# Designed miniproteins, single chains, continued (2), part 26

Each design is a single chain, and the fold is of that chain. pLDDT is the mean over its residues in the fold that is shown.

## One batch from the design tools (miniprotein)

Design m4870
Fold by ESMFold2-Fast:
Structure m4870 (fold): chain A 122 residues (1-122)
Amino acid sequence: MVVVWRDVSFDEGVRLLGRWLAEHPDPAPGDALVVEIDGPKDFGLPEPVVHLLLTRTVRLRGEERRVLLHAVFPRSASVEEVLARLQPLDAESLEEARALKELARADPEVRALVAELLASLR
């Protein structure tokens, strides 16, 4: 797993996320990019906003599938709140998006990564 942490402005964060996606059109299972964006400066929020991009291999309807997951959350978020915010970016339908989201939330490695990430932000 590769995790890259940055504390950047909104414009820089969007540029970093765009570059990472362009450089990783087929990211390996377990690749992750983490970008912190200054929420008070860019959004008028009381705390910085964290962007998490995470690649996972999941089993959907008996088939293995690689999925790209994205979550946006405040630094103060709990593990459960981050897991609740995980969204698949490459789902083909709303039904598939729901199934992929539930599989990601049930994944103990995803939970462990989120817990480790939040511990590093405290």
Scores: mean pLDDT 68

Design m4871
Fold by ESMFold2-Fast:
Structure m4871 (fold): chain A 75 residues (1-75)
Amino acid sequence: DLAVEAATALLAAAIAELGREAALKLAEETVASLSGELRELAERAVREAFRRLEAAPLSVEEARALFARLKAEAE
């Protein structure tokens, strides 16, 4: 699921850069700024990403590697 993978990578990177609380707030604000199908998709992806990161938190290096991989796939 590309949306969940992207959300997981972006949230992991945000947590590494900003800290968990600031990253969670940013994710909530981002979802709230969307509408329609995009908001629904973002809400689902963010919820799943939070569950994954809570169960198995990524290191800064792992977060960067995952982000780089997704970026390469998006070429």
Scores: mean pLDDT 72

Design m4872
Fold by ESMFold2-Fast:
Structure m4872 (fold): chain A 87 residues (1-87)
Amino acid sequence: MSPAERAKRAAEEAKRGAEGYKEAKKALKEDDSAEVVAKLIAAALIAIGGVLEAYLLLKKYPDNEEAKKALKEAVAAAKEAGLKVKV
């Protein structure tokens, strides 16, 4: 898998996790069940994992424009969802 493909995949995973986290946060207002809490935690971990992968890829390829873009997009998605990430 090329660095550019890995970068796009990391950003997509972060976006997917961030969206799931937003959905689970809304569900928690109506249902505080263990199932909703588990979905919230799982989505947060997926989003953070995507941000971490994008960060590590940029650290390995600091001049790669796709890696820079992926980290920016991953961090933006996580922050929009309410996850406090700083890289």
Scores: mean pLDDT 82

Design m4873
Fold by ESMFold2-Fast:
Structure m4873 (fold): chain A 59 residues (1-59)
Amino acid sequence: MKKAIEEMYERLLATARDAVARHAEDPGLGGRGPKLPEEVSDDEAAEAARRAAEEVRAE
């Protein structure tokens, strides 16, 4: 059971990292600076994933 949750978490982190990197590439969309996916720390990825999950939860 824990493995399924961890796999989901890792997938969410990867998706969040990709989303953050893509959003950073378009400063007009979020006003964020360009960042490489490697430069995005687990902390930033986790926060982005949490924000995305909360937005998905809202609708």
Scores: mean pLDDT 60

Design m4874
Fold by ESMFold2-Fast:
Structure m4874 (fold): chain A 74 residues (1-74)
Amino acid sequence: SAEELAREALRLAQEALEKNKDNLKAQMSAGVGALTAATALTLVRMGGPEEDARSLAERGKELAEAAKEGKFPK
């Protein structure tokens, strides 16, 4: 579900933030990923469109995964 994906993205982003304290690009990617995933979760809680919530959750996960690799995606 979009909610499960958003929770996974938040967890990954938090892990990336903790592991990449000295990498600004990774911190930025993880931070944006966390905010995006939190927005997706909020949209789910508000009864918003599932398609939009899923799209945001996927983006949050992509950002969190990029942060794990020490990158900031385009």
Scores: mean pLDDT 79

Design m4875
Fold by ESMFold2-Fast:
Structure m4875 (fold): chain A 91 residues (1-91)
Amino acid sequence: VDPKVIQENKNIINKLEDKLKKVGVNALNLGERVGIANIIADEIAKVTKDAGKGMALRVLGNDLAADVIDRLVALGASPEDARQAVRLIVP
């Protein structure tokens, strides 16, 4: 696996984290956590669909899925909501 592809995927996730910080993670309730999981899933799904890097992202799917789950949980999502959102990356 190409380390540059991994770094670019992490950069996408970091950009999403910056956006979500504006929501105030410490005030998240269940509905907000589900919303965050869905937003991240949608953004990653768009990148996977439209880019040549999407092929590499699917090949890296398990590793990226674990990283996204950990980040979503750190942002206040439940592990179950995070896993469900990540299904869009690794069907």
Scores: mean pLDDT 53

Design m4876
Fold by ESMFold2-Fast:
Structure m4876 (fold): chain A 94 residues (1-94)
Amino acid sequence: APVSTATLTVEVPRSESSVTVVQTGTAAADGAVLTASARSVTDGVEEAVRTKAVGAGTSTVEVRIQAYGERSTIVGTGTLTGPGTVSVSFVAPP
């Protein structure tokens, strides 16, 4: 099956914080799977993954990951199996 992927990287300055990765997929047909993942590289590899089976139309999956240390690099990835589009965004902590 074709796979659509979007990736976004953010540096989180200062101290420990939580970052939410928001993945929005628009599937052209039923039977698609929407996966949101987030990875931190500050203390090695910490990964958070959430998967949702979706029908045709727009669906959103959110994954929260802890950012560690003075600076953390978070990589967010969205993947949609089947025909459609996918986008990824980050919600910074307040």
Scores: mean pLDDT 70

Design m4877
Fold by ESMFold2-Fast:
Structure m4877 (fold): chain A 80 residues (1-80)
Amino acid sequence: SKEDILATLNELVSESFFREWRERLSEEEYQEKVVEIAEIVARLVFGRELTEEQKEALRERAPDIRSLEELADLIDSLLG
């Protein structure tokens, strides 16, 4: 299920990884990391590919994303 896939991804990409990336990466590098993870989540959880406009929206909102769950919620809103 989507929930099972998301739970598995959350074990691989926990909040601690998002925290470490925010502390160690530049803003631009963090934006790109969030987009990379979002593409994987969109494909595996939602069965969708992100458009360029959706990727830009993710880059703009990346500084507010602190976990995979927050990212998944944002992706769901962009795809719905």
Scores: mean pLDDT 83

Design m4878
Fold by ESMFold2-Fast:
Structure m4878 (fold): chain A 79 residues (1-79)
Amino acid sequence: SMQDLRLQVIQLSAGVVLYSMLASYTSDPGELQRIRQGLENIRAQLQSLLAQNPDMPADLKKEAQTNIQFADDVIAQLK
């Protein structure tokens, strides 16, 4: 349903925020690698949702695209 799709996008978006926060509190290489893998996994899931739902509401599509970009930006800045 549209409600289930919205919930999935919200949960994945929350995951990007959480990993971004965790990255701010650690310099441990192992933790940073786990954060990178988590963000890459969330990005892949958001991309999959966009590909499988071409008729997704414009607001939700924009949220998914914005959070893919946010994940990419965080990954690029990992030490």
Scores: mean pLDDT 88

Design m4879
Fold by ESMFold2-Fast:
Structure m4879 (fold): chain A 87 residues (1-87)
Amino acid sequence: PPFSKEEQIKMLKEEIEGLKRLIKALDEILSKKPEDLSAEAQQILAELQEVMQQNQDPRSLDEVIQEVKEKLEERIKELEEKLKELE
């Protein structure tokens, strides 16, 4: 394989870290005023709004964010299980 076991473990940890940061930014969008958002949260909000507009999504932003958070949390769980298997 092109990656060692150690490299695979590092890649999984980096992906998990990235997903956790995304969840934190989504939590900011749900709890803070737009002017109080971090630059990262503002960028994520803009991207979500653009995707919702492109898809003609009738749901509220809060509903979409909750669904995205649930999917990200499930993905983190899957990656943590893979990491556990690699040890």
Scores: mean pLDDT 81

Design m4880
Fold by ESMFold2-Fast:
Structure m4880 (fold): chain A 68 residues (1-68)
Amino acid sequence: SMMEKERKMKENIKSVARALQAQLEKYGRLTPEQKAILDRAIDEGDQAALEQLLAATKQSIFLNIVER
């Protein structure tokens, strides 16, 4: 059913967000703003929040590598 597909999609997004949280905690470079976005992705399965966090995190990693 459509509701079953929606539920599975949100659970998948939450699982990806939890895996990303583990990686970012290991890296030690989460801002409070990024943490708030991550919490929304984990709690609500918000795909847009997950995508926003990935974009912001990639930019922070890039600056850290090339400027130091």
Scores: mean pLDDT 70

Design m4881
Fold by ESMFold2-Fast:
Structure m4881 (fold): chain A 69 residues (1-69)
Amino acid sequence: TRPLDQQEIDEAVLLIRVAVVKTAYKNGAPIDEAIEELKRILEEAKKRGLSQDVIDFIENEIKKLEAEK
């Protein structure tokens, strides 16, 4: 089996963090705190130079929560 490259590992870690934030929101965390945390994850994704598809995914998750306000 091929090893994962560092970009794949970094993307997986940030996507896990997105899932944790979404799970916390479903369990009653405030929507504003969830949006703020997703924005921090988005900035980290941009800083790490992750793929545009991952950046777009995180931006869409933020937009979905903002639409629920």
Scores: mean pLDDT 83

Design m4882
Fold by ESMFold2-Fast:
Structure m4882 (fold): chain A 70 residues (1-70)
Amino acid sequence: MMEEAKKVIDEIIKNSKTPEEAARKMSEIAAGQSREEIEALKEAAREKYKQGIDPEKVKAMIAVLDAYLA
């Protein structure tokens, strides 16, 4: 689960041109995921944010995941 979550986050960052596109792709994936899978995606995204990798894209993705967990 966590390795899959990290791969998904990395692929969205790599294949998105803007934070808005990253958020859209994250939302499309999150819509098909369980709460536990969404929590794993959020953890993977937070690790990328801590590393300073594409912070605007990662921040947008985390906001989407937070909305699904609300």
Scores: mean pLDDT 83

Design m4883
Fold by ESMFold2-Fast:
Formats: structure tokens, C-alpha cells, sequence
Structure m4883 (fold): chain A 76 residues (1-76)
């Protein structure tokens, strides 16, 4: 069980508790999917971090130490 800090585009910080990247992504989407258009950015960020560490559990522990910062989305 890992607590991950997520910094939203508006500067808000939210803590999410998860045991896997899949659970983390699901909880983020369920909590913010209707409020923020960040679903694809969250998915992309988690996937890239996972590829870099080559370990889902290691990726979650890294996110516990380093908060996940979401960039602002601009409409074209």
C-alpha cells in the first residue's frame, strides 16, 4: 500500500492510496475524470514511469517519494 501525491493543474494536491499502477490510475480517473480533462495525461505519465522503472511496484514507491505533477491542458 502506497500513498501517492497528485498535483492537479490548478495547484491542488490530492493523496491517493494504491497497491498497483492499475488501481492508482482507476482511482485517479474515478475521482478526477468528470472534473478534469486529465485522463489521458495521467495514463500516459504512469505508463512512461512504468517503462522507465520496468517494475510496477517500484514505480508506485517512486511516486510515493516524488509527487506526480499534471500539466495544464490547453484547448487548440
Amino acid sequence: MVKVKVVLPDGSVVEIEAETLTELGRKIIEKFGDTYDVRSLIGLTLRLIGLELDDEEGTLKELEKNPLVLPKTTKL
Scores: mean pLDDT 62

Design m4884
Fold by ESMFold2-Fast:
Structure m4884 (fold): chain A 76 residues (1-76)
Amino acid sequence: DYKEKALELLEEAKKLAEDVPEAVKYAERAMEFVKQGDYLSAARYARKAAEAARKAGIEEAVELLGQAMDYANKAG
């Protein structure tokens, strides 16, 4: 289930980037769009979260957010 995988990855990335408010905010928006079935917006916000996490140097969160974008795109 691509939707379930996207949500799991977004939640884990949010926990890893919990000290980066922008990454948390964008990951939460991406999760809401996944729940709504708007996978294009979900992928866009996951990308924004990855940009914030990358700026903060949290590479593991960047990798998980990239995977979440891939699963969101496959779900759409």
Scores: mean pLDDT 84

Design m4885
Fold by ESMFold2-Fast:
Structure m4885 (fold): chain A 84 residues (1-84)
Amino acid sequence: MLSQSELKQALQEYLNSNLADLSILPIPPGVTVSQYKADRAVEYAYRVLKVDLNKANIEVIAQVVGVSVETVIKAKQKLLNEIE
């Protein structure tokens, strides 16, 4: 499994490559840019990087995305409701 440092690096690369141009992203009505970035980062971490969404990893995601831990927790809850 990825270390927290590897998770941080992989997420930063993902955000820079896939979320760099916010003007063309299909952000849903009522969702902030910060929440959308957190939602996408959490999905990437869980589905592609196969990391557990535990407290430590949530804090790393929050730091990389530049959002609150609460925003990342909301992203985790959305993901779990949609998948399992």
Scores: mean pLDDT 75

Design m4886
Fold by ESMFold2-Fast:
Structure m4886 (fold): chain A 146 residues (1-146)
Amino acid sequence: DRKKRYEKAIELLNQALDLLQQALDYVSLALDYVQQGYKDPKNSQSYISQAISLLSQAADLLDQAAKLTKEAAKIAPEVKNILNAAAGLFQEGAKTVRDGRDQIEKSSNKDRYKIATDTHKKVTSLIDGGKGALNTAISKLKELKG
């Protein structure tokens, strides 16, 4: 049943979109905590610990979004190339977040704000590109479903 297969793929992609939004929210909140630590050096360690936790969670959410996107690609071969490319962007996003997290942890308070800002910009670009690809795939599957 092709219609049920497309419905399942759309469900997985909508779940991936929700995870991508949560990941982006966590990366944004982590940037806010790094900025607070920069403005309040006395409490910096507390803010940075919260930022590190949020970035770890964001990276895990991006890996989960990539997994759901690849699962959708297996059951909807008509959009397989678009979805596999999007999953690659989410995996690169997870690596970018983990690399940024590790740099923030090891860096001085002065350098952390720039690292967090650069990480946020790169991850946002990767997530937006991948979300666009997922929405294109969903639209195509809805058209094929009738």
Scores: mean pLDDT 92

Design m4887
Fold by ESMFold2-Fast:
Structure m4887 (fold): chain A 58 residues (1-58)
Amino acid sequence: SVDQQVQQVLDDMNRQRDGLTDQRMTLLNNGSDQDTVQQLYQQYSDVVQQGLDTVVQL
């Protein structure tokens, strides 16, 4: 069903987001520069947008 496909997309998106959140936390704890942290912010936004775009196309 469409609901099952939506759930799979959301589960994949959440796994990718969790990985990026862990990376961001590591960079912040290590005192990494703001540009590197902003790059992860962009990747986070891209993952969310791709997931939502996929859901609305289903």
Scores: mean pLDDT 80

Design m4888
Fold by ESMFold2-Fast:
Structure m4888 (fold): chain A 74 residues (1-74)
Amino acid sequence: MITEEGARAIQEATDYAMRGDPERARENALKAGKITGKEGAKVAGDSAVYAHQLAGRPEAGEAARKGMEEIEKL
């Protein structure tokens, strides 16, 4: 079950990714993972990575990938 706080963190991760802010997207994906567990963090991280790819920012892809590595440690 995703809590209201976890859902908000997932949404913020996606919003930051769409704005082209991979660092903030990564931070919020990790926050979602701490609230909802690894599954929620993965959903948030995947959404953020997808948003960066959709925005056409290949440089952001490396930062997003490193963020996903941090999620793996949850």
Scores: mean pLDDT 64

Design m4889
Fold by ESMFold2-Fast:
Formats: C-alpha cells, structure tokens, sequence
Structure m4889 (fold): chain A 116 residues (1-116)
C-alpha cells in the first residue's frame, strides 16, 4: 500500500516536471502562448499537491522533507503563474518556470529515493 502510493506520487511528480519543462520551452518559442503556459503550470500545481498528499500519507517519517520540497515547487510554480498572468517580461516568466523545474526535479529525486 505505502509503496504503491509512493509510486503514484513519483509518477505525478514526473508529469508535473514534464509540464513545467514544456511550459518553459513554449514560453521561449512564443510569448503569445502565455495562456497555454499558465494552463500547463496550473496542472503541474495540481499534480504536485496530489503527489505531496500521497507521499505524506505513505511515508510519515519523511514528512518534513516531502513538505519542504513540495512547498518549494508550489511556490516557484505559483510565482511563474502570477508573472505570466500579470503580463511580465518573457525572460522573467521563463526564469521562474526554470526555477520551478529545478525544484520539481528535487522532489522527484526524493520520491524516487523513498521508493528505492
């Protein structure tokens, strides 16, 4: 049960990382795709929240570390969404998305280690 929940959390975290990477690449190619970038980032936010919920229930011993890394991904993702919604400079939106990707990679690595 716990191992299955961690595997599901890892899969959700991997999908969230992929969506954030796609959002960053889309913003690099075309500033007019801001709406699609926001939609991808919001889906990534939802997936990270669900991944954290599953991981926290599955591994209470790692709860503090899971919470800290998940909060970092959520903070970075929400910042990128806010900048995109405000119509901020393309470079600032890309930078925020790339920072969120780095935090998502850290969360994914933690969940992979907990599953191993």
Amino acid sequence: AARAALAEALALAEEAERLLREAAELMKKDISKRKEVIEKAREAERLVEEAARLALAADPAAAEEIRELANNVLAGTRKAIALAEAGEKQENIIKALEAAVEEAERLRRLLAELLA
Scores: mean pLDDT 91

Design m4890
Fold by ESMFold2-Fast:
Structure m4890 (fold): chain A 61 residues (1-61)
Amino acid sequence: MSVEEKIEKMVESLKPLLSEEELEEIRKAALDLYKKGESEDNVLKEMERLGLEAIARRSRA
């Protein structure tokens, strides 16, 4: 599976938890890091961090 496929898979897993705008920002950040030559691990770790932050905020009433 390519980095791009892994990015899309992570976005897909977040769809039920986050808004379209939040998903697009996470995708954009990941693709920007990938284009800058960041490692796959760093790209996916940053996506996880952003996703967890957004989910944590959304879980608050």
Scores: mean pLDDT 78

Design m4891
Fold by ESMFold2-Fast:
Structure m4891 (fold): chain A 106 residues (1-106)
Amino acid sequence: MAEDREAARRLAASLTPALEAMHQGNFDEARKAAQRAARELFGLPELPPDATPVEIFRRMAEVAEKRGLPLAARVAQFFADVAEAHRKYLAGEEVEADLSDLPPGL
């Protein structure tokens, strides 16, 4: 749908600065960018100050899905997954143990 495609494009553009801030270790700036995207694109109220960018992205995915915007929901979920992987990487190499616990065929 044209509306869903446009929402997905806007969401990707708005969330890219949040991921960039996370790559720089600036989680507060990432949270602010994610909150701004949630407010401007979905009209969501500001989440608590302790909400992580991952939590905000997942919330946007849920709202997009409920509004019948599956492409926008997939974009938000993708950003949540990337942000979570990056957070684990910055936390000092937990990713290798997690990978060993997951069978590749599921």
Scores: mean pLDDT 70

Design m4892
Fold by ESMFold2-Fast:
Structure m4892 (fold): chain A 89 residues (1-89)
Amino acid sequence: GEELLEKAEKRAQEIVEFAGKISPEARDLAQAAADNILKAVKYELEGNRSKAASYFTAAGVIAVAASVEGHKEVGDRLAEFIREVSKEL
């Protein structure tokens, strides 16, 4: 449980740092999505599946928004992060 959260926090930081190298706007989108993914992981570990699903959905919407706004590589990395975390839960 805790090891998965630490791994997710590290992955979130890597994506936010990558986005920050592109632009402040890309970084803010990556941070918002990452925060939602980390909340989803925390709620899933607490057994609150409905809140976890809501936060994963919010993160997915932000990932799509990042891609539509021209930050495709950030959106792709966020979508992959959602997929890899969902498989380990």
Scores: mean pLDDT 87

Design m4893
Fold by ESMFold2-Fast:
Structure m4893 (fold): chain A 63 residues (1-63)
Amino acid sequence: MKTVEDVAREGLEQLGLPLSLVPEVLERAGLDPKKPVSELSEEEARALMAAVLELARERGVLA
C-alpha cells in the first residue's frame, strides 16, 4: 500500500530531484505522510502533485 510519503519520494525520483526534499513536499501539500494515497481526496491529490511540480520548477527541472 502506497502512502503520501511513498508517492512524494517516487515523484522526486522520477524527476531527478533529491529525496531530501520529501519533507518540504509534505509540508507544502499539508498532508499526513502516513496516509494511504488511495484515501486522498481529489483536492489532496492535486496538492501533493502541485508541491512536487513547484519544487521541480524552482530547481530548474521543469520549464
Scores: mean pLDDT 80

Design m4894
Fold by ESMFold2-Fast:
Structure m4894 (fold): chain A 64 residues (1-64)
Amino acid sequence: KKEFEEEFKKVNEELVKQIRADDEYIKNTDLTPEEVRELTIKTVAEALRKIGDLLDEYFKKEKE
């Protein structure tokens, strides 16, 4: 539904914003390539978790 699509778009926009913030953090700190990879994975994993939460809420709403 439209509300879900708007929330999903918002999560995408927040992900892009977080990636930009991570890039600034990487520039301002002397991180190893492994630490950079860990940070990127963490950011993507958090976005996927938020999408999972949105899907769970959507299906719960459709059943009730």
Scores: mean pLDDT 77

Design m4895
Fold by ESMFold2-Fast:
Formats: C-alpha cells, sequence, structure tokens
Structure m4895 (fold): chain A 93 residues (1-93)
C-alpha cells in the first residue's frame, strides 16, 4: 500500500536525521546521500505524482541540511525528525 511505503520512507529519513544529529558535518553529508538513495528506491514503487512530491520534499530537506552550518545541524536535524514522527502518527490514525 502507498501508506505503508510512505511510512517506511519517513522512518528511513528519521533514522538518517538522528544519525546526522550525532555526526560531524562531513559524516552527515555521507549519511544524507545514503538516506536519499534508500528513499529513492522505495519511491520508485509510488504513483508518479506522489513520487515527484516526495522526492522534491526529500531533496529540499537534504539540500537545506547540507547548507546548514555544523553548529546548527544537530538542532535542525532533531527538529525535522520530530516533525516527521508527528506525520507518521497522523498517517497511522
Amino acid sequence: SEKEILIKMYEILIKGLEEVSKSSKEKAIEILEETKEKIYELASELPEDLKKLVIDFVDSLIEELKKTPEEKLKEKAEYYAEILKDIIEEIKE
């Protein structure tokens, strides 16, 4: 189901963000690129319109984090992880 794929994609993104929050800037970039690849593989199973929306969202988030200074990276990654957790709970209800 599309709902199950979306939940799994957001769970992968949350895990990546939690790892980013504990990492150096250089390691965070590696984690973000790896997270992106995993999400892109799952997104291939979504309808084209939904796939485009999800990919555009993930790309925007990753690019923002790549441009974020190291001293702000932890707080920003934790903030987005909490938002995504709330989204998953709404999807499950």
Scores: mean pLDDT 85

Design m4896
Fold by ESMFold2-Fast:
Structure m4896 (fold): chain A 63 residues (1-63)
Amino acid sequence: DMEKALEQLKAKADEGDVHSLVLLAGHYIHDRKEEEALAYIEQLDAMGHTKDAEALRKMLERY
């Protein structure tokens, strides 16, 4: 169930889990939800994961 998977990822992201933040950003990029994707990318940048954030921004530009 996609909704349950997303809820679990959001709960982990709220706890600061980097992997969950990356997966959520990727999911919203694929769904062409730019605002939602950017919110998670900005969280990664704020946490110091600038390389992951930059990779996700490049992915967003392709969609």
Scores: mean pLDDT 81

Design m4897
Fold by ESMFold2-Fast:
Structure m4897 (fold): chain A 116 residues (1-116)
Amino acid sequence: SSSIEQAKRELLRALDRLVEAARAQDLDATRDALLEFNAALTRFLSLKPPTEETVKLLKEVFERLLETLEELKKKNAPQEIIDLVESEAKRVLDLLKQFSTDKKELEELQKKLEEV
């Protein structure tokens, strides 16, 4: 597999671990998973993948973080865990704004984040 394809798989695995840790409401596990997720994201972006592939993956990541955030809020999860996931969703959206030219879609994603 290409380095980009490997980095994509590592990023999605790190995202799975982050979602699982947050759902388990384990603050320390969520913090550790966030560090691994951000390392994997940095690695993926450092390979300078095609913009379309980067945008597609960042959208998938953002939507999964948003779904996780909604679930955590419904369960009245610890505020510290909610804040960590929300902060990461905001960071991913800011990255998406750097790569995407689809202003309408970016506005729709911003609205979804504000309504959660």
Scores: mean pLDDT 90

Design m4898
Fold by ESMFold2-Fast:
Structure m4898 (fold): chain A 77 residues (1-77)
Amino acid sequence: SKEKILLEITIELLEAVLTMTPEQFDEAIRKAREKLKEAGIDDETIDRVVGFIRELRQDPELAKEALEKAKKALETL
């Protein structure tokens, strides 16, 4: 489903927040946007998710919490 694909890519980006350099992260965001668009997710939803992920780079503890919640949400799909 589109929801499952969105969650899987969101998890990948949350892991990127915790592990990647800024340059690697920008490339990961670019690739994630392409994958989400190919999956038929609308540009507004993509922009909201990416914006949230970028804000989480300033708060690694919140990013860890978001990652755990996203992984649990994926298990319910």
Scores: mean pLDDT 84

Design m4899
Fold by ESMFold2-Fast:
Structure m4899 (fold): chain A 73 residues (1-73)
Amino acid sequence: SLLEQAWKHNIGLIKEVVKKLFPDRELSEEELEAISRRVFEAIYQAELESGKPLDGDEVEELAREVAEEYLKE
């Protein structure tokens, strides 16, 4: 699928963003991957709806929102 192909291309960059947002939290590899997957899906959906790529600030804001929601669960 297009989503799976795009995930494989971007997984490393998204994981770096998530780690940078939570420097004082010891996230497991499983948690990091789960959060990064949700972040990726949110970015993908937002870009489809806007018709343009998100910039770095927009990505960081969305990543923070998604990660905070995941950690609340």
Scores: mean pLDDT 75

Design m4900
Fold by ESMFold2-Fast:
Structure m4900 (fold): chain A 84 residues (1-84)
Amino acid sequence: MKKKKIDNEEDIEIDAALVLGLIGFDKSQGLSTEEAALRAAKWVKERYEDPVKLLEQIIKYANLPEDDPVYQVFKKIIAGELEA
C-alpha cells in the first residue's frame, strides 16, 4: 500500500482533526477511549509514511493532558512500547 506523506502544516492540522474525529466516533459507538485511540493509531500507521510525526502533532494540536488516555496510548506507540 502507498502511504501518505505529510509535507505542510495545513495537511497536519486537517489529518489531526480527522484522527480526533475518528476517536470521537468510535467512543460514541461504545468503545473505550483507549480502544478508540489504539484503532486511530493503527489507521495512522497504515496510511502515513511518518505515523510518529502525526501522532505527536495530534497531541500538540488537541493540547492533550498527560493523564488523558489518548495521550498515554499515543505516547506508548511513539516510544515503541505498544504496537499499533
Scores: mean pLDDT 76

Design m4901
Fold by ESMFold2-Fast:
Structure m4901 (fold): chain A 115 residues (1-115)
Amino acid sequence: MITSGTLADLVDAVVEGLDLPPGESKEIETTSTDAAGNTVKGKVKVTRDADGTITVEFEVESPESGAKVKLKVTVTADGVVTEKEEEQPGTDAGLTAMMRAVARAIATLVRDAVL
């Protein structure tokens, strides 16, 4: 069973990153193991460009299952939102669904917080 704390740390980093001054970035990486011993690696990068554009890049992968989910959300200073999600399903459908849910939660957070 994957501990929810590790993925929550990625969400917390996004929230903190949305308050960054122009020209700054924040990046964190997490590693956890599920109940079957599979590695789950997460990475979040939040960048605020000098023009006020916010970019959030999220990647989570499980090398043993083959699952990978990537998300990129860009919000311009003029409030234009661009979202791109890529998914590679793994052999564990429950793990893949959990990884997808985290990506969607991050996308929602970014859209709601950057008004």
Scores: mean pLDDT 76

Design m4902
Fold by ESMFold2-Fast:
Structure m4902 (fold): chain A 88 residues (1-88)
Amino acid sequence: KSLLSRLNEGDDEAIIKAVNLFRNPKDHPITSSAELNTTDGALKAASAAIFIGNVVGKEERKKLVNAVMKKYGSHLSDSDRKILKAMI
């Protein structure tokens, strides 16, 4: 499976890889799915989904952001969730 296909399915390993590919060099890399189930990890996953979606296209951005929101959105603030929904 492609990285993009795995991301749409909410594969933790694929999300970790995507976050690490698009991380700020100042940030420590994500090493486990447990780190994605935190506010910081969920926000990094959402940011990676937006970044990939901006490169691949509008439809894919919507799918990727919704997949991250479904899996990790409970760790995000109401404000962050509203902003992410506005980007799709």
Scores: mean pLDDT 75

Design m4903
Fold by ESMFold2-Fast:
Structure m4903 (fold): chain A 74 residues (1-74)
Amino acid sequence: MDRVIRITKVLDEKGQEVPIEKLIGKEVALIFDNGLFTNATVQEDGTIRTSLPGKEARATTKEGYVAYGVAEPA
């Protein structure tokens, strides 16, 4: 059963806040508050789907974007 990570904030390589839409379709390295790591793709709805446990996540791209996300309860 996939968990949904909702992206709450996105920063570009310069640390400026950008729209979540900038990450849609991008591959990210997703790191959870518990130290678990996975690669994922940001879905068209702006969410990330994963089976890994964790409440808070940070996603990074090779282009230098940083996104912050929280796991939805269901």
Scores: mean pLDDT 80

